# Designs tried in a protein design run: designed miniproteins, single chains. Part 58

Each design is a single chain, and the fold is of that chain. pLDDT is the mean over its residues in the fold that is shown.

## One batch from the design tools (miniprotein)

Design m2133
Fold by ESMFold2-Fast:
Structure m2133 (fold): chain A 98 residues (1-98)
Amino acid sequence: SVAEEIRRELVETMLEMVAQKLSVEEMTERLLEKVDEAVERAVAAGLSVEEIEEAFRRAFAEVTSQVDLASEEAQKLLRALEEVNAHLAERLAALRAA
């Protein structure tokens, strides 16, 4: 399913960024682009806003369960996710308002 593909791709992308030791700014930029791409693909596939939100929520939960949250790299990811989650919330609110 498209929802499962989005979840898997987000998990893979986040784990790769942590492994590559990217900066908070680089993580934020790449995740914002990935979120916009994933939302566009999900909408085109006919997913509901609730299904899109669930796919992202599951991806974030899976990554946070797999990384050492005490590590500097995981802390960078969590900082990037603050901006990414705010952006996602705005995108989903726009879809609900349309």
Scores: mean pLDDT 86

Design m2134
Fold by ESMFold2-Fast:
Structure m2134 (fold): chain A 80 residues (1-80)
Amino acid sequence: SMLEEIIELIEEEKYEEAVKLLQEEGSKVIDAIESNPELAKKLQELFLELLEAIENKDVEKAKEKAKEIFKLIEEAKKLY
């Protein structure tokens, strides 16, 4: 599972690789993001919260935010 790989990267403190995988998953729903300002705003807010958790070395919060981002992207894929 892509989510399991992302979470393992965060657990290993490979944050740059984890963020890159989440951004690549987000790119698959770019049309949904560009056509839905509320989705775009929510994803932007979650990515900022993820980056803040990484800066603070809060592994548990980083995992939580990564899961929320991934879930929102997967839900967007089903709608578009």
Scores: mean pLDDT 85

Design m2135
Fold by ESMFold2-Fast:
Structure m2135 (fold): chain A 74 residues (1-74)
Amino acid sequence: EEAERYEKLGIEYLQKGDLEKAAESFVKAGEIYEERGDLEKAAQSYANAARVYAEIGKGDEAIKLALKGSELVK
């Protein structure tokens, strides 16, 4: 599946230290999961992206994604 492929890419980019691409891959996975109605997986992917953005100093992006993920699993 496309979403699962982007999750795998995010993990691979994390391993390689390409944190910006890792975060972007997790965001893309979250978007596809959200479109499919898989809200728990979407929230997990957004949380992963938020963690990576926080680590590279993009706090506003991190907060936005964390809030988006939390809203999906209310």
Scores: mean pLDDT 85

Design m2136
Fold by ESMFold2-Fast:
Structure m2136 (fold): chain A 56 residues (1-56)
Amino acid sequence: MEEELIERLKKAGYSEKQARAAVEAAKTDPVTAAIAVRELEELGDLEAAKLLRSLL
């Protein structure tokens, strides 16, 4: 699940560092998670946004 999200985020334009940070932050910080979901939706990657939301 996490590896899937990381790969998807990398394809959406995020670096590996940013992708890992987003997944980690989503587990402990709902504000950071909400920002990441919104940014993925703005990029048009609704599938990655759904995956990130399902972690919460």
Scores: mean pLDDT 71

Design m2137
Fold by ESMFold2-Fast:
Structure m2137 (fold): chain A 80 residues (1-80)
Amino acid sequence: MEEEIDKIYEEAKKTLSPEEQALVDEMYKLAREALKSTDPEEQEKLLSELVDRAIQAFLEGRGKAADVINRIVRLIEEKR
C-alpha cells in the first residue's frame, strides 16, 4: 500500500506544476499519516481532510492536483 501511494506521488511529480506539486506534497504527508494511524477515528479524520482539500483544489482550478489526491484517497479506501 505505501509503495503504491509512493508510485502515484512520483508519477505525479512528472506532470504537475511546482505549485500543484507543493499541494500534492502536503497531501501526501497526510495520506502517509492516515496509513500509519492505528486509530480508526483519526484515520477517518485524515481521509476527510484529504477529500475536502481535493475539492478545494478543484474549485481553485488545480484539477490535476485534485485528481492525484483523489487517486490516493481511493487507494486507501479500497485497502481498508
Scores: mean pLDDT 78

Design m2138
Fold by ESMFold2-Fast:
Structure m2138 (fold): chain A 60 residues (1-60)
Amino acid sequence: LEELRRRAEELREQARRLEASTRAAQLVGAPQSHIDELQAQADAARAEADALEARARALE
């Protein structure tokens, strides 16, 4: 249970870093393909974190 919460928190932190990188890339006019890749990675990390949190709650 604690392991699932820890991993979810790590993924949320990674998603936050990727979102910050996406915004920075947009501000400097990086290629759209690069921005899209960063956004997809952030979305995936957030979705995985949400799934792990839901699983942790179910195991309470």
Scores: mean pLDDT 82

Design m2139
Fold by ESMFold2-Fast:
Structure m2139 (fold): chain A 74 residues (1-74)
Amino acid sequence: AEELLEKAEEALKAGDYETAIRYAEEAAKASPPGSPLRARALGVRAMAAQKLGDLERAAADWEAAAQETALYRA
């Protein structure tokens, strides 16, 4: 999971937003609900979606990341 997240972050930094979304999606699926890794993966996907102009998806992913963080802290 963490290796996929690192690849997603590197793709985001390189401007390859579609690749960042793919790796972030895989990282999120590989992470258990309520984990910090899942929240971070959803955040990377949200940032990449925002860069592509998909503001609705970005907003949904940011909300999902916040919910994962709340679950982790519960």
Scores: mean pLDDT 78

Design m2140
Fold by ESMFold2-Fast:
Structure m2140 (fold): chain A 76 residues (1-76)
Amino acid sequence: SDEEIAASLSPVQQQVLIAEVRELAEKYPQARELLLEAAELMEQGKYTEASEKLREAAERVPDPEAREGLLRTAEL
């Protein structure tokens, strides 16, 4: 559940992950809208919906390492 996912992350870890997602949105314009939506959902504690957006964004990110990072975050 979103509550269980939120409870598994410290507030600092949540802030760091959200910041990383926003940074990727600036770097990859083709995934920007999905990444910004995911960041907003994460800020709202809606991790299940954010996970779906992160997976869609990962498909649009050309860098394999960044894509793997997004998928790993989505699998929380």
Scores: mean pLDDT 79

Design m2141
Fold by ESMFold2-Fast:
Structure m2141 (fold): chain A 68 residues (1-68)
Amino acid sequence: DDGARSGRAAADAAAGGLGGAAASTGIYEQNKASKTPEGAEYGRLGAIAGQAGDVEAAARYGRLSAEA
C-alpha cells in the first residue's frame, strides 16, 4: 500500500509542480541508457531543462531521446 501511495504522489508531483525533479531524474536515467548520439544529446538537453525547473521542456526532450 505504501508503494502505491508513494508512486501516485510522485506522479501527482510531476503533474502538479514538483515535476522538474521527477522529470529530471527520469531523463537522466534515459540519457545514461541511450547509446545513440542523437538520443544521448536529447537526454542531456532534457536533464539540463529539468535542472533549470523547465518540466515541460524536460519531458519533451525525454520523449525525443526515447524516439531517437
Scores: mean pLDDT 59

Design m2142
Fold by ESMFold2-Fast:
Structure m2142 (fold): chain A 76 residues (1-76)
Amino acid sequence: MKRVRELADKAVELSKDPSKIEEAARLYYEALQLADELNDPELISYVSGAMVIIMANLRDDPEAMAKFNEEMKKLK
């Protein structure tokens, strides 16, 4: 459980830096996969909340938003 929250929190912090957007996407994807594997609704909700914050951080930077989404697409 702690690992999922740590990955999600780090992804949120990294999403504040345009140079670290691809790393933020990778850490977010790891958190999402672990939450899904654990089938824990609280962790799934936490990771979903992290996505909302990441999107808010990227709203004023369309290039960073595109990089985040493209990296996420490559990981699926």
Scores: mean pLDDT 81

Design m2143
Fold by ESMFold2-Fast:
Structure m2143 (fold): chain A 70 residues (1-70)
Amino acid sequence: SLEELKKDAVELGRDMFENIKKVSKSEEEFKKLAEILLEQMVKRMKELGVPEEVIEEIKEEMEKIAKEIL
């Protein structure tokens, strides 16, 4: 379901952002790597036919998570 996809995507994204934070040498490097990851996630969701509204919700949640991890 789309609800399960959203939950799984956000959970995976959070884990990836936490790993990026661990290997990043600066706040600037973290922001750059997080942006690249988010762009790749959006691209993949579009390829899978996820509705734009759901992609936007996931993107907003991921941006909030990135701010929290910083």
Scores: mean pLDDT 85

Design m2144
Fold by ESMFold2-Fast:
Structure m2144 (fold): chain A 92 residues (1-92)
Amino acid sequence: MEELFKKGLEKYEKGDFESAIKDYEEALKLAEERGDKRMKARILGNLGKVYYKMGKYEEAIKKYKEALKIYKEIGDEEGVKEAEENLEKVKK
């Protein structure tokens, strides 16, 4: 999982947004197979950041809202805060 996040981040930083999305989508499937809600929320947050960098703000909002919902369900206050801050950034 960590290796997929690192590769996705490198691709995102280099502007390979489509490849970054594929890496994160593969990571999302693995998180769902494991039933790891926290990991799923983190991956959704990362997908939101990729869409935000692409200027696809509506897609970024959707991903951040999905992450926020999961963080609230599992009681992750830090995750809730990060997702809310990312949603505020996309509205500017």
Scores: mean pLDDT 83

Design m2145
Fold by ESMFold2-Fast:
Structure m2145 (fold): chain A 55 residues (1-55)
Amino acid sequence: GAAERAAAEALRAGEAGDAERADRLGTQAWVLYSQQGRDDEAAAVAAAVRRLTSG
């Protein structure tokens, strides 16, 4: 769905070094997962984006 697509694109952007795009798409994925009650997936995406954009 939209949350999974945004999460995948956020991780790809982070791996490519595009921190701005990774953060934007990661935030979108977090909002969409949270709206679905999928708080564990929301937290996982936020943590993964943080690792990719700060390491």
Scores: mean pLDDT 85

Design m2146
Fold by ESMFold2-Fast:
Structure m2146 (fold): chain A 85 residues (1-85)
Amino acid sequence: MEKQFEADVYLALGLIALVTGDYETAIREFEKALELDPENAVAHTALGRAYYKLGKKDEAIRYFEKALEIDPDNEVARKLLEEVK
């Protein structure tokens, strides 16, 4: 699916930025991924992680909660939500 492939490319770029410490770039790329695939639990979890690294705790919590609304079995989002509260 063309739209899903484009979303996956933005997700991959965001993950590279996240692991290299470029959290602002990571957020922008993940936001692009979510524009194409709004219910991507991985992208919501990754956005939460990027916001947490920037010290934006309230934004991080919101994204982790949204990831769990989409995928209640997302163990990564659940664990991160517990750690940031």
Scores: mean pLDDT 83

Design m2147
Fold by ESMFold2-Fast:
Structure m2147 (fold): chain A 66 residues (1-66)
Amino acid sequence: SNPSIEELRFVLESLILRGYSQREIAERLGVSPATVSNIISGKREPSEETKKRITELGKELLPELV
């Protein structure tokens, strides 16, 4: 099943806390920095493809948390 918005936000916020910029995260996900910000703030639900990419990025860069 697809991850929850809370789980996706946790991954993105954890990456920022570790020093990844919104721009770098956006480049890795193939989205705009504004899209990353809007997902973190809960203003926008990511597409199914973006949800998968966020989960994959979390497993790659935060294996101890995901």
Scores: mean pLDDT 81

Design m2148
Fold by ESMFold2-Fast:
Structure m2148 (fold): chain A 83 residues (1-83)
Amino acid sequence: HMEEMKKRIGDSLKKNADEAVEKAREAVEQGAPPATLRSLADHMEALAKTAEASRDILPQSEADYLVGKMREAAERARAAAEA
């Protein structure tokens, strides 16, 4: 069933996005090394690309939300790494 597949993919991406965003926030707060912050940003960008590539499977609003959220978190992590 397409709706069940879309839900599973969306739930998986949302879970991974939430975990990555929170992990990046904690890393910034704890003063993680720049290499760690850049790695987290790269992973969030890769996950955002996956969500964007899955737009034909995901509802548009969900894909837009996940992509935006992960790209914003990646930018924050990169900014912290450059500081």
Scores: mean pLDDT 77

Design m2149
Fold by ESMFold2-Fast:
Structure m2149 (fold): chain A 55 residues (1-55)
Amino acid sequence: SSLHQELLRAIAEILRAIGDILDAELAGDEEAKKKAEEELKKAKEELKRLEEKLK
C-alpha cells in the first residue's frame, strides 16, 4: 500500500539524517550538524503523522 511505502521512506529519511549528523560531527561542521538535526526533526514528525493513520 502507499501508506506502507510512505512509512519505509520516513524511516529511511530518519536513518539518513542520523548518518548526516554523525558525519558532520566527525568533520566538526557545526552548520551541517544543525541542518541534519532539523531534517531529523522533520522526518520524526512525518513518521508520527503516518503512525496516526495506522490506527
Scores: mean pLDDT 84

Design m2150
Fold by ESMFold2-Fast:
Structure m2150 (fold): chain A 78 residues (1-78)
Amino acid sequence: MSPELASEAARRIYELLKPYLPQDELAAVVTRVANALLEGNYEEARKILEDTAKKYGVPKEVLEEALRIIDEAEAREK
C-alpha cells in the first residue's frame, strides 16, 4: 500500500480509537496498523484492531468502523 493511503487510514483509526486507549498504547497500536498496511498485510491490520478492541473494551460499532477504514484503504489500492 502507498505510504499516503496507509497514513490516512492510520490517522482515521487514531481519531476513532483516541477516546478508548491511553495515548502511548494508541500510538503503538496505530503504528503497528500502519506498518501492516504498508506491507499489504490487511489481515494482520484487522487482527491488531480486533485484539485491541478486546483488550480495551472498544465498542463493537467503533471496531466495525475501524475495520471499514481498512476495507476502504484496501479497495483504493490498485
Scores: mean pLDDT 83

Design m2152
Fold by ESMFold2-Fast:
Structure m2152 (fold): chain A 98 residues (1-98)
Amino acid sequence: SMELIFEEAEPSILIAMARWLLKKGEYEEAAKMAEKATESKSLRDRAEAYILLGEAYYKLGELEKAREAYEKALELAKEAGDEELAKRAEEGLKEIEK
């Protein structure tokens, strides 16, 4: 689409970048990539993006933002029928409550 000419990355690429940045400890940059990936048309990609966003916010100590991101991920994962993503979002929520 024309949006790709204006440096719009595919959500799958943004998700991969967010994962790489999380692994490197670049949590602010990971959150930015994950947030952009939440604009995906795919419910599964959006759920994964919100999980990564929650992980990044958790690492940054932004516990309320992390909770909101994981709750949104759980909603989207259930809507997509993706039990693995739903479980990952629930595990993120449990980690915040510890």
Scores: mean pLDDT 84

Design m2153
Fold by ESMFold2-Fast:
Structure m2153 (fold): chain A 56 residues (1-56)
Amino acid sequence: SEKEKLLEEILKLMEENLKKAGVTPVKQRIFEHEKEKLEKLSLEELKKKLARLKSL
């Protein structure tokens, strides 16, 4: 679905950034909390999140 594609794209970008920055236990925990939040978001909220990541 479109929501699943958006979620996967966002998570993939975040995982790649985490790996490049160096994985620590603190960063891993932050990532997992963010992932849980993303999974609860609507399609429109996910689109906004992706736009924010791209506007970094």
Scores: mean pLDDT 77

Design m2154
Fold by ESMFold2-Fast:
Structure m2154 (fold): chain A 72 residues (1-72)
Amino acid sequence: SADELINQAVAALRAGDYERAVELAKKAIEVNPQDPRAYAILAEAYRRLGREEEAEKAWQKVNELTGSTPPT
């Protein structure tokens, strides 16, 4: 389930296994593409890996799904 993939991705993120967190978050997105949690995990994992453009795109998707506007 998406929740199981989210839990595994969070565990990987906490363990410092950022590449695994990316893989698990992407799988969660495949199961439920409207879940902002998966994109938030993806954004944090990419940020930790220094993949700034990919982190920004994932964060933009979180904002799109939650209706949040970035501050000026």
Scores: mean pLDDT 81

Design m2155
Fold by ESMFold2-Fast:
Structure m2155 (fold): chain A 55 residues (1-55)
Amino acid sequence: KPVVLPEHLSREEAIERVERGIAELEAQAAASTDPRTRATLRALVEHGRRVREEI
């Protein structure tokens, strides 16, 4: 799959987007009292960390 690493997004912008996404997901997980929602958000955080490793 052509990641088409945003040619227009600098590396800093790409990292910032991923970090922002992780932070938002963590905040949502903390704000949610539903265990299923928290589990889903935690899975997304893990995915975000994986994406950050690719950058």
Scores: mean pLDDT 74

Design m2156
Fold by ESMFold2-Fast:
Structure m2156 (fold): chain A 97 residues (1-97)
Amino acid sequence: MKVVRRPLSPELEEARKIIDETDAKLRELVDAGASPEEILKLMEETIEKLKSIDPDLAKFAEQVLKGVKEMLEKGYDPRFAYDVALGLLYMYLALRA
């Protein structure tokens, strides 16, 4: 079995904190019945925060946000679209850890 001895780099830990805070806020907004516009705005604000910490992750997040917008335009459930987006962001962090 793999032994993980070292914590995440400070940059990855900060990016993870931002994504964790975004996940919590998105969950609250979706559960409260927030509009797609409010949820998209929160995701855009998260990308801006990520740009100062990890530009490559921010570029990936911009592509994920584009996919979320396309899913919403096609009539997908907003909760499903945002869950997919967060899953992709966490997958990116895991691959870099």
Scores: mean pLDDT 76

Design m2157
Fold by ESMFold2-Fast:
Structure m2157 (fold): chain A 55 residues (1-55)
Amino acid sequence: SDAEAGRRLVEGARAATTPTQARAVIAEAKRLLAESDDPEARRNAEEAIRIAEGV
């Protein structure tokens, strides 16, 4: 589900230790934001971007 995809993106963002890993998470989160109307998925995608941008 989109909500589960969002949760996995947050986990991926927290686990990211390299710029390449962070960039991959940001790309997937932006795709989820473009494709999903699920509020939980969108909130988690935004959170994943915020965390990954800190790497």
Scores: mean pLDDT 85

Design m2158
Fold by ESMFold2-Fast:
Structure m2158 (fold): chain A 88 residues (1-88)
Amino acid sequence: KEKILEELKKKLEELGFETSEFVYNEEKDEAIFTVLKDGLPIADVIYDFKNNTFTVITPSGTVYTFDSLEELLEKLKEIAERIEKLAK
């Protein structure tokens, strides 16, 4: 349970992302947190422990679902690049 979130946090930090505190929703068996880049909110991430899936919600409300950590990280990089480009 903790192992996947610890690995995710470590990989995000290695890529220069920041994470909010993980909020656990016991009723849904989910962990929810926000990913930031250079102080800018990039996305909300929901990890579903029951299905072992990541759901990414962008600031525009677009939803993506992944079962792979690598795919999640690639999408978060893409979102961060788009937000940085719009902020400049």
Scores: mean pLDDT 79

Design m2159
Fold by ESMFold2-Fast:
Structure m2159 (fold): chain A 99 residues (1-99)
Amino acid sequence: AKLALEAARLALEAGLIAVKSAETKEELSLGIAAALKGAGGEFLARLGEKTGNKKLYLEAAEDALEAGKLALEAARTEEGKELAKKAIELAKKAIEEYK
């Protein structure tokens, strides 16, 4: 449960950093997509916590993984890259736990 939420939050933060540092339309679009998917993953993880539905944790982890990958692709800063990599790592661990 905690891993999916943490992964989604890190992916959201990495996406926001990518948006702040974006110099191209492509980087801006990827950063926005990462932030939206990260926020969606956080929402699904919290909904899973409230309802006990394990499928929501898996969806949250999968959204966090996609968000982390998008944020890593958009990242111009070392901070953004490190947060995106951590999000990807935690999301993969969460997916393994919920399978």
Scores: mean pLDDT 87

Design m2160
Fold by ESMFold2-Fast:
Structure m2160 (fold): chain A 68 residues (1-68)
Amino acid sequence: SLAEKVLKLAFEVDRLIKELEAQGKTEASEQAKKLFDEAMIAADNGDYETAVKLLEEAVKLARQALAE
């Protein structure tokens, strides 16, 4: 389900944010947190499609930043 996908992606984004913070990548961690917050608002409103898209964007952003 989309709700299960949101949960799995949310855990992944939280893990990646912590890794960005551990590596001192402050700008990327702040951008990922903003996307995470927007995704959680969408999920709270029942808009799981938007939540998934925002979380997938956060994962992509965080992984790109960690590769730098």
Scores: mean pLDDT 88

Design m2161
Fold by ESMFold2-Fast:
Structure m2161 (fold): chain A 117 residues (1-117)
Amino acid sequence: AVVVTESGGGTVPAGGSVRLSAKVSGIDFAESAVLWVRVAAGRPPVNVAAISADGRARALAPEVAGRATISKDVAASTAYLDLRDLEASDTATYYQVALPVGGDEAYWGQGTPLTVV
């Protein structure tokens, strides 16, 4: 079974920083692209950040450009999203989505909530 477990959210002051983490098991993480999606009440989901399976291609949404870093640690089977200079609009539940290369399936975790105060 594939399991994605996000952590690192919580309540953080505006202007602060946070590292969100997602541990992935049950797939070849070296052969999986990673997408971070955030969902806030009353708003459509936002694809916040993406990294290719080989880690060479990265994309950030305009809402977090210049304030975010996405990375993969294949040895730890963990994806990271680092957010700095936090704004109230960053308040959301953050999901890591694992996307195995050549597969048709997307594997979602349960999400980690972040509240910026």
Scores: mean pLDDT 87

Design m2162
Fold by ESMFold2-Fast:
Structure m2162 (fold): chain A 56 residues (1-56)
Amino acid sequence: SPLDRARELLEKAKKAPKEELYKIMQEIFDVIRELTDPEERERLLAEAQKIAESKL
């Protein structure tokens, strides 16, 4: 499911070096766009932003 795929990508992003983070973040945003539940979308976007802010 898109939700499971987004979670897998978030875990990958947490472990990724800064140089690969940009591409992984783009994949996360694309997957989140497929979600129909706005609450799930907001939660996953917040998690993705938190990861990005941690690594910049």
Scores: mean pLDDT 79

Design m2163
Fold by ESMFold2-Fast:
Structure m2163 (fold): chain A 85 residues (1-85)
Amino acid sequence: AEELIERAREALRRGDYEEALELAEEALRLAGEDNAEALAVRAMALLGLGRYEEAIEDAEKALAADPENYEAALALFLARSELAV
């Protein structure tokens, strides 16, 4: 699961958001749907894909599991900014 999360982060760095999403989803399947790191990485991938509402849901769930998760906090703020009127 940790290897999949790191590979997803590498995909995010390359801008391969679809690959990052697939890897994060597999990490959640293996580690559990409440795994904060995998949820945070999926939120970042969803943000990159313009799926802002889904990114917010995952980021909030990640922060509920780990309030110190910087990736989740960042994804939440950026996704909310995109949806602000």
Scores: mean pLDDT 84

Design m2164
Fold by ESMFold2-Fast:
Structure m2164 (fold): chain A 69 residues (1-69)
Amino acid sequence: SNEEIAENMIYGVRRFGEAAVENPELFERFKRIVEAVKRTAGGIEEVRKEVEEEADRILEETERKLKEK
């Protein structure tokens, strides 16, 4: 279902964000992953807003945690 697709996309972004917090060198790759996920979700109207909003939230949280180190 579209809900499962959204959940899987968000889960992936969250896991990569956590990895980037532990390994700051991965942050540029993480940003590219977020962009790719948002582009993929943009093709599916039903999940686009939820995935984009949550992906942006995770990206901002990851950036904030990296600045706090």
Scores: mean pLDDT 81

Design m2165
Fold by ESMFold2-Fast:
Structure m2165 (fold): chain A 55 residues (1-55)
Amino acid sequence: SAAAAWVAALQARFAGVRSDEEVSPAELQAILDHLLAALRDRLDPEEAARVEALL
């Protein structure tokens, strides 16, 4: 599903950030806010809830 592919990409991105760059708590919060907004716009409510549960 689109949600599964998106979750895989998200997990890979967060793993990379942890290895290569230091991310401030403010930056993490901004990323989460953006991701949650994108989920609500891009996916149906069921898919969005599934992805959110994996975060």
Scores: mean pLDDT 63

Design m2166
Fold by ESMFold2-Fast:
Structure m2166 (fold): chain A 122 residues (1-122)
Amino acid sequence: SSAQNERIRALVAQLAETTDPEERLLLLIQLGYLIADNPEMRDVLVEAGGIPPLIALLTDPDPEVATLAARLLRDLAEDNPENARRLVAAGALEPLRAATADPNPAVAREARRALAVLEREL
């Protein structure tokens, strides 16, 4: 495994434990950069237990955090039916559906995009 695998595992562990809103935002930005065009890094994030904390962040009071959480969940499911099934098994479907009704239009848009990807991959 590469040093990037260890970096992703460390970032996921920090995301699961942090209570600092600014730290949550920075961790999501870093995870987004690492997985954007790298399917192998997406699988590492999933295996590190990244799905449950990302689902929890869909209801974060910071709409930028909620928007990034929805985008990362979408990226994990993109062209990956196995990750799409893991997202559903982890309970992502109902929180994403709720997020499509979010009063913040950016959160609602990314939640709709994530659901569209899940629907396509299942």
Scores: mean pLDDT 89

Design m2167
Fold by ESMFold2-Fast:
Structure m2167 (fold): chain A 61 residues (1-61)
Amino acid sequence: EEFEKLLEESREKYRELHQWIAERLREVGFEFALEMVEEGKIDESLLTPEELARIRARRAA
């Protein structure tokens, strides 16, 4: 189905975009990424599980 093919292409582009954004956040630095997440400007799903755990630890402090 053409629709299934479009979904697969969309998933591939989503994965690429996700990785690209995650790499940019790492390049800018964890503290900056933390501030962006706290302000609600970046979805936590863009972070690795380790980065998410570190953010949660800082929020608990």
Scores: mean pLDDT 64

Design m2168
Fold by ESMFold2-Fast:
Structure m2168 (fold): chain A 76 residues (1-76)
Amino acid sequence: LEKELEELEEKLLNEPNLEEREKLLDEILELLGKKAEELEKEGKEKEGLQEVAEKFAEILRKLAEAIKEEQKEKEE
């Protein structure tokens, strides 16, 4: 699961097409949802939701930083 998330994150950060970026984000959300469901079955619902939200926020932050760098390059 974590390996799959890392692969999708890398693809997302290197994807120039916005439509493909949306698709990759959907796939990441789906995998994180499955992880949350497994943690819920273990009685760790709050911990699972927090971990999922934290990981997704981290990925979005990295994407935002990548977009900012792309925008900076376009200014040149």
Scores: mean pLDDT 73

Design m2169
Fold by ESMFold2-Fast:
Structure m2169 (fold): chain A 64 residues (1-64)
Amino acid sequence: MAKEAMELINEAIKAYAEGDLEKAKELLVKAAEIAKKAGLEEAKETAVELLREMGFEEEAERAE
């Protein structure tokens, strides 16, 4: 779970750097969902903060 959430966050950062904003959003939302369900607060907060920084405020609010 922790490794999966971090892998999704890293893939999202790569997608964002490549200009694939939709893929980055989907990966971060999934990472936040997995982290929240598993009780991984730090990973959840990281994914939510990245969503906010990338301009996906509604997705960040839903992932809380």
Scores: mean pLDDT 81

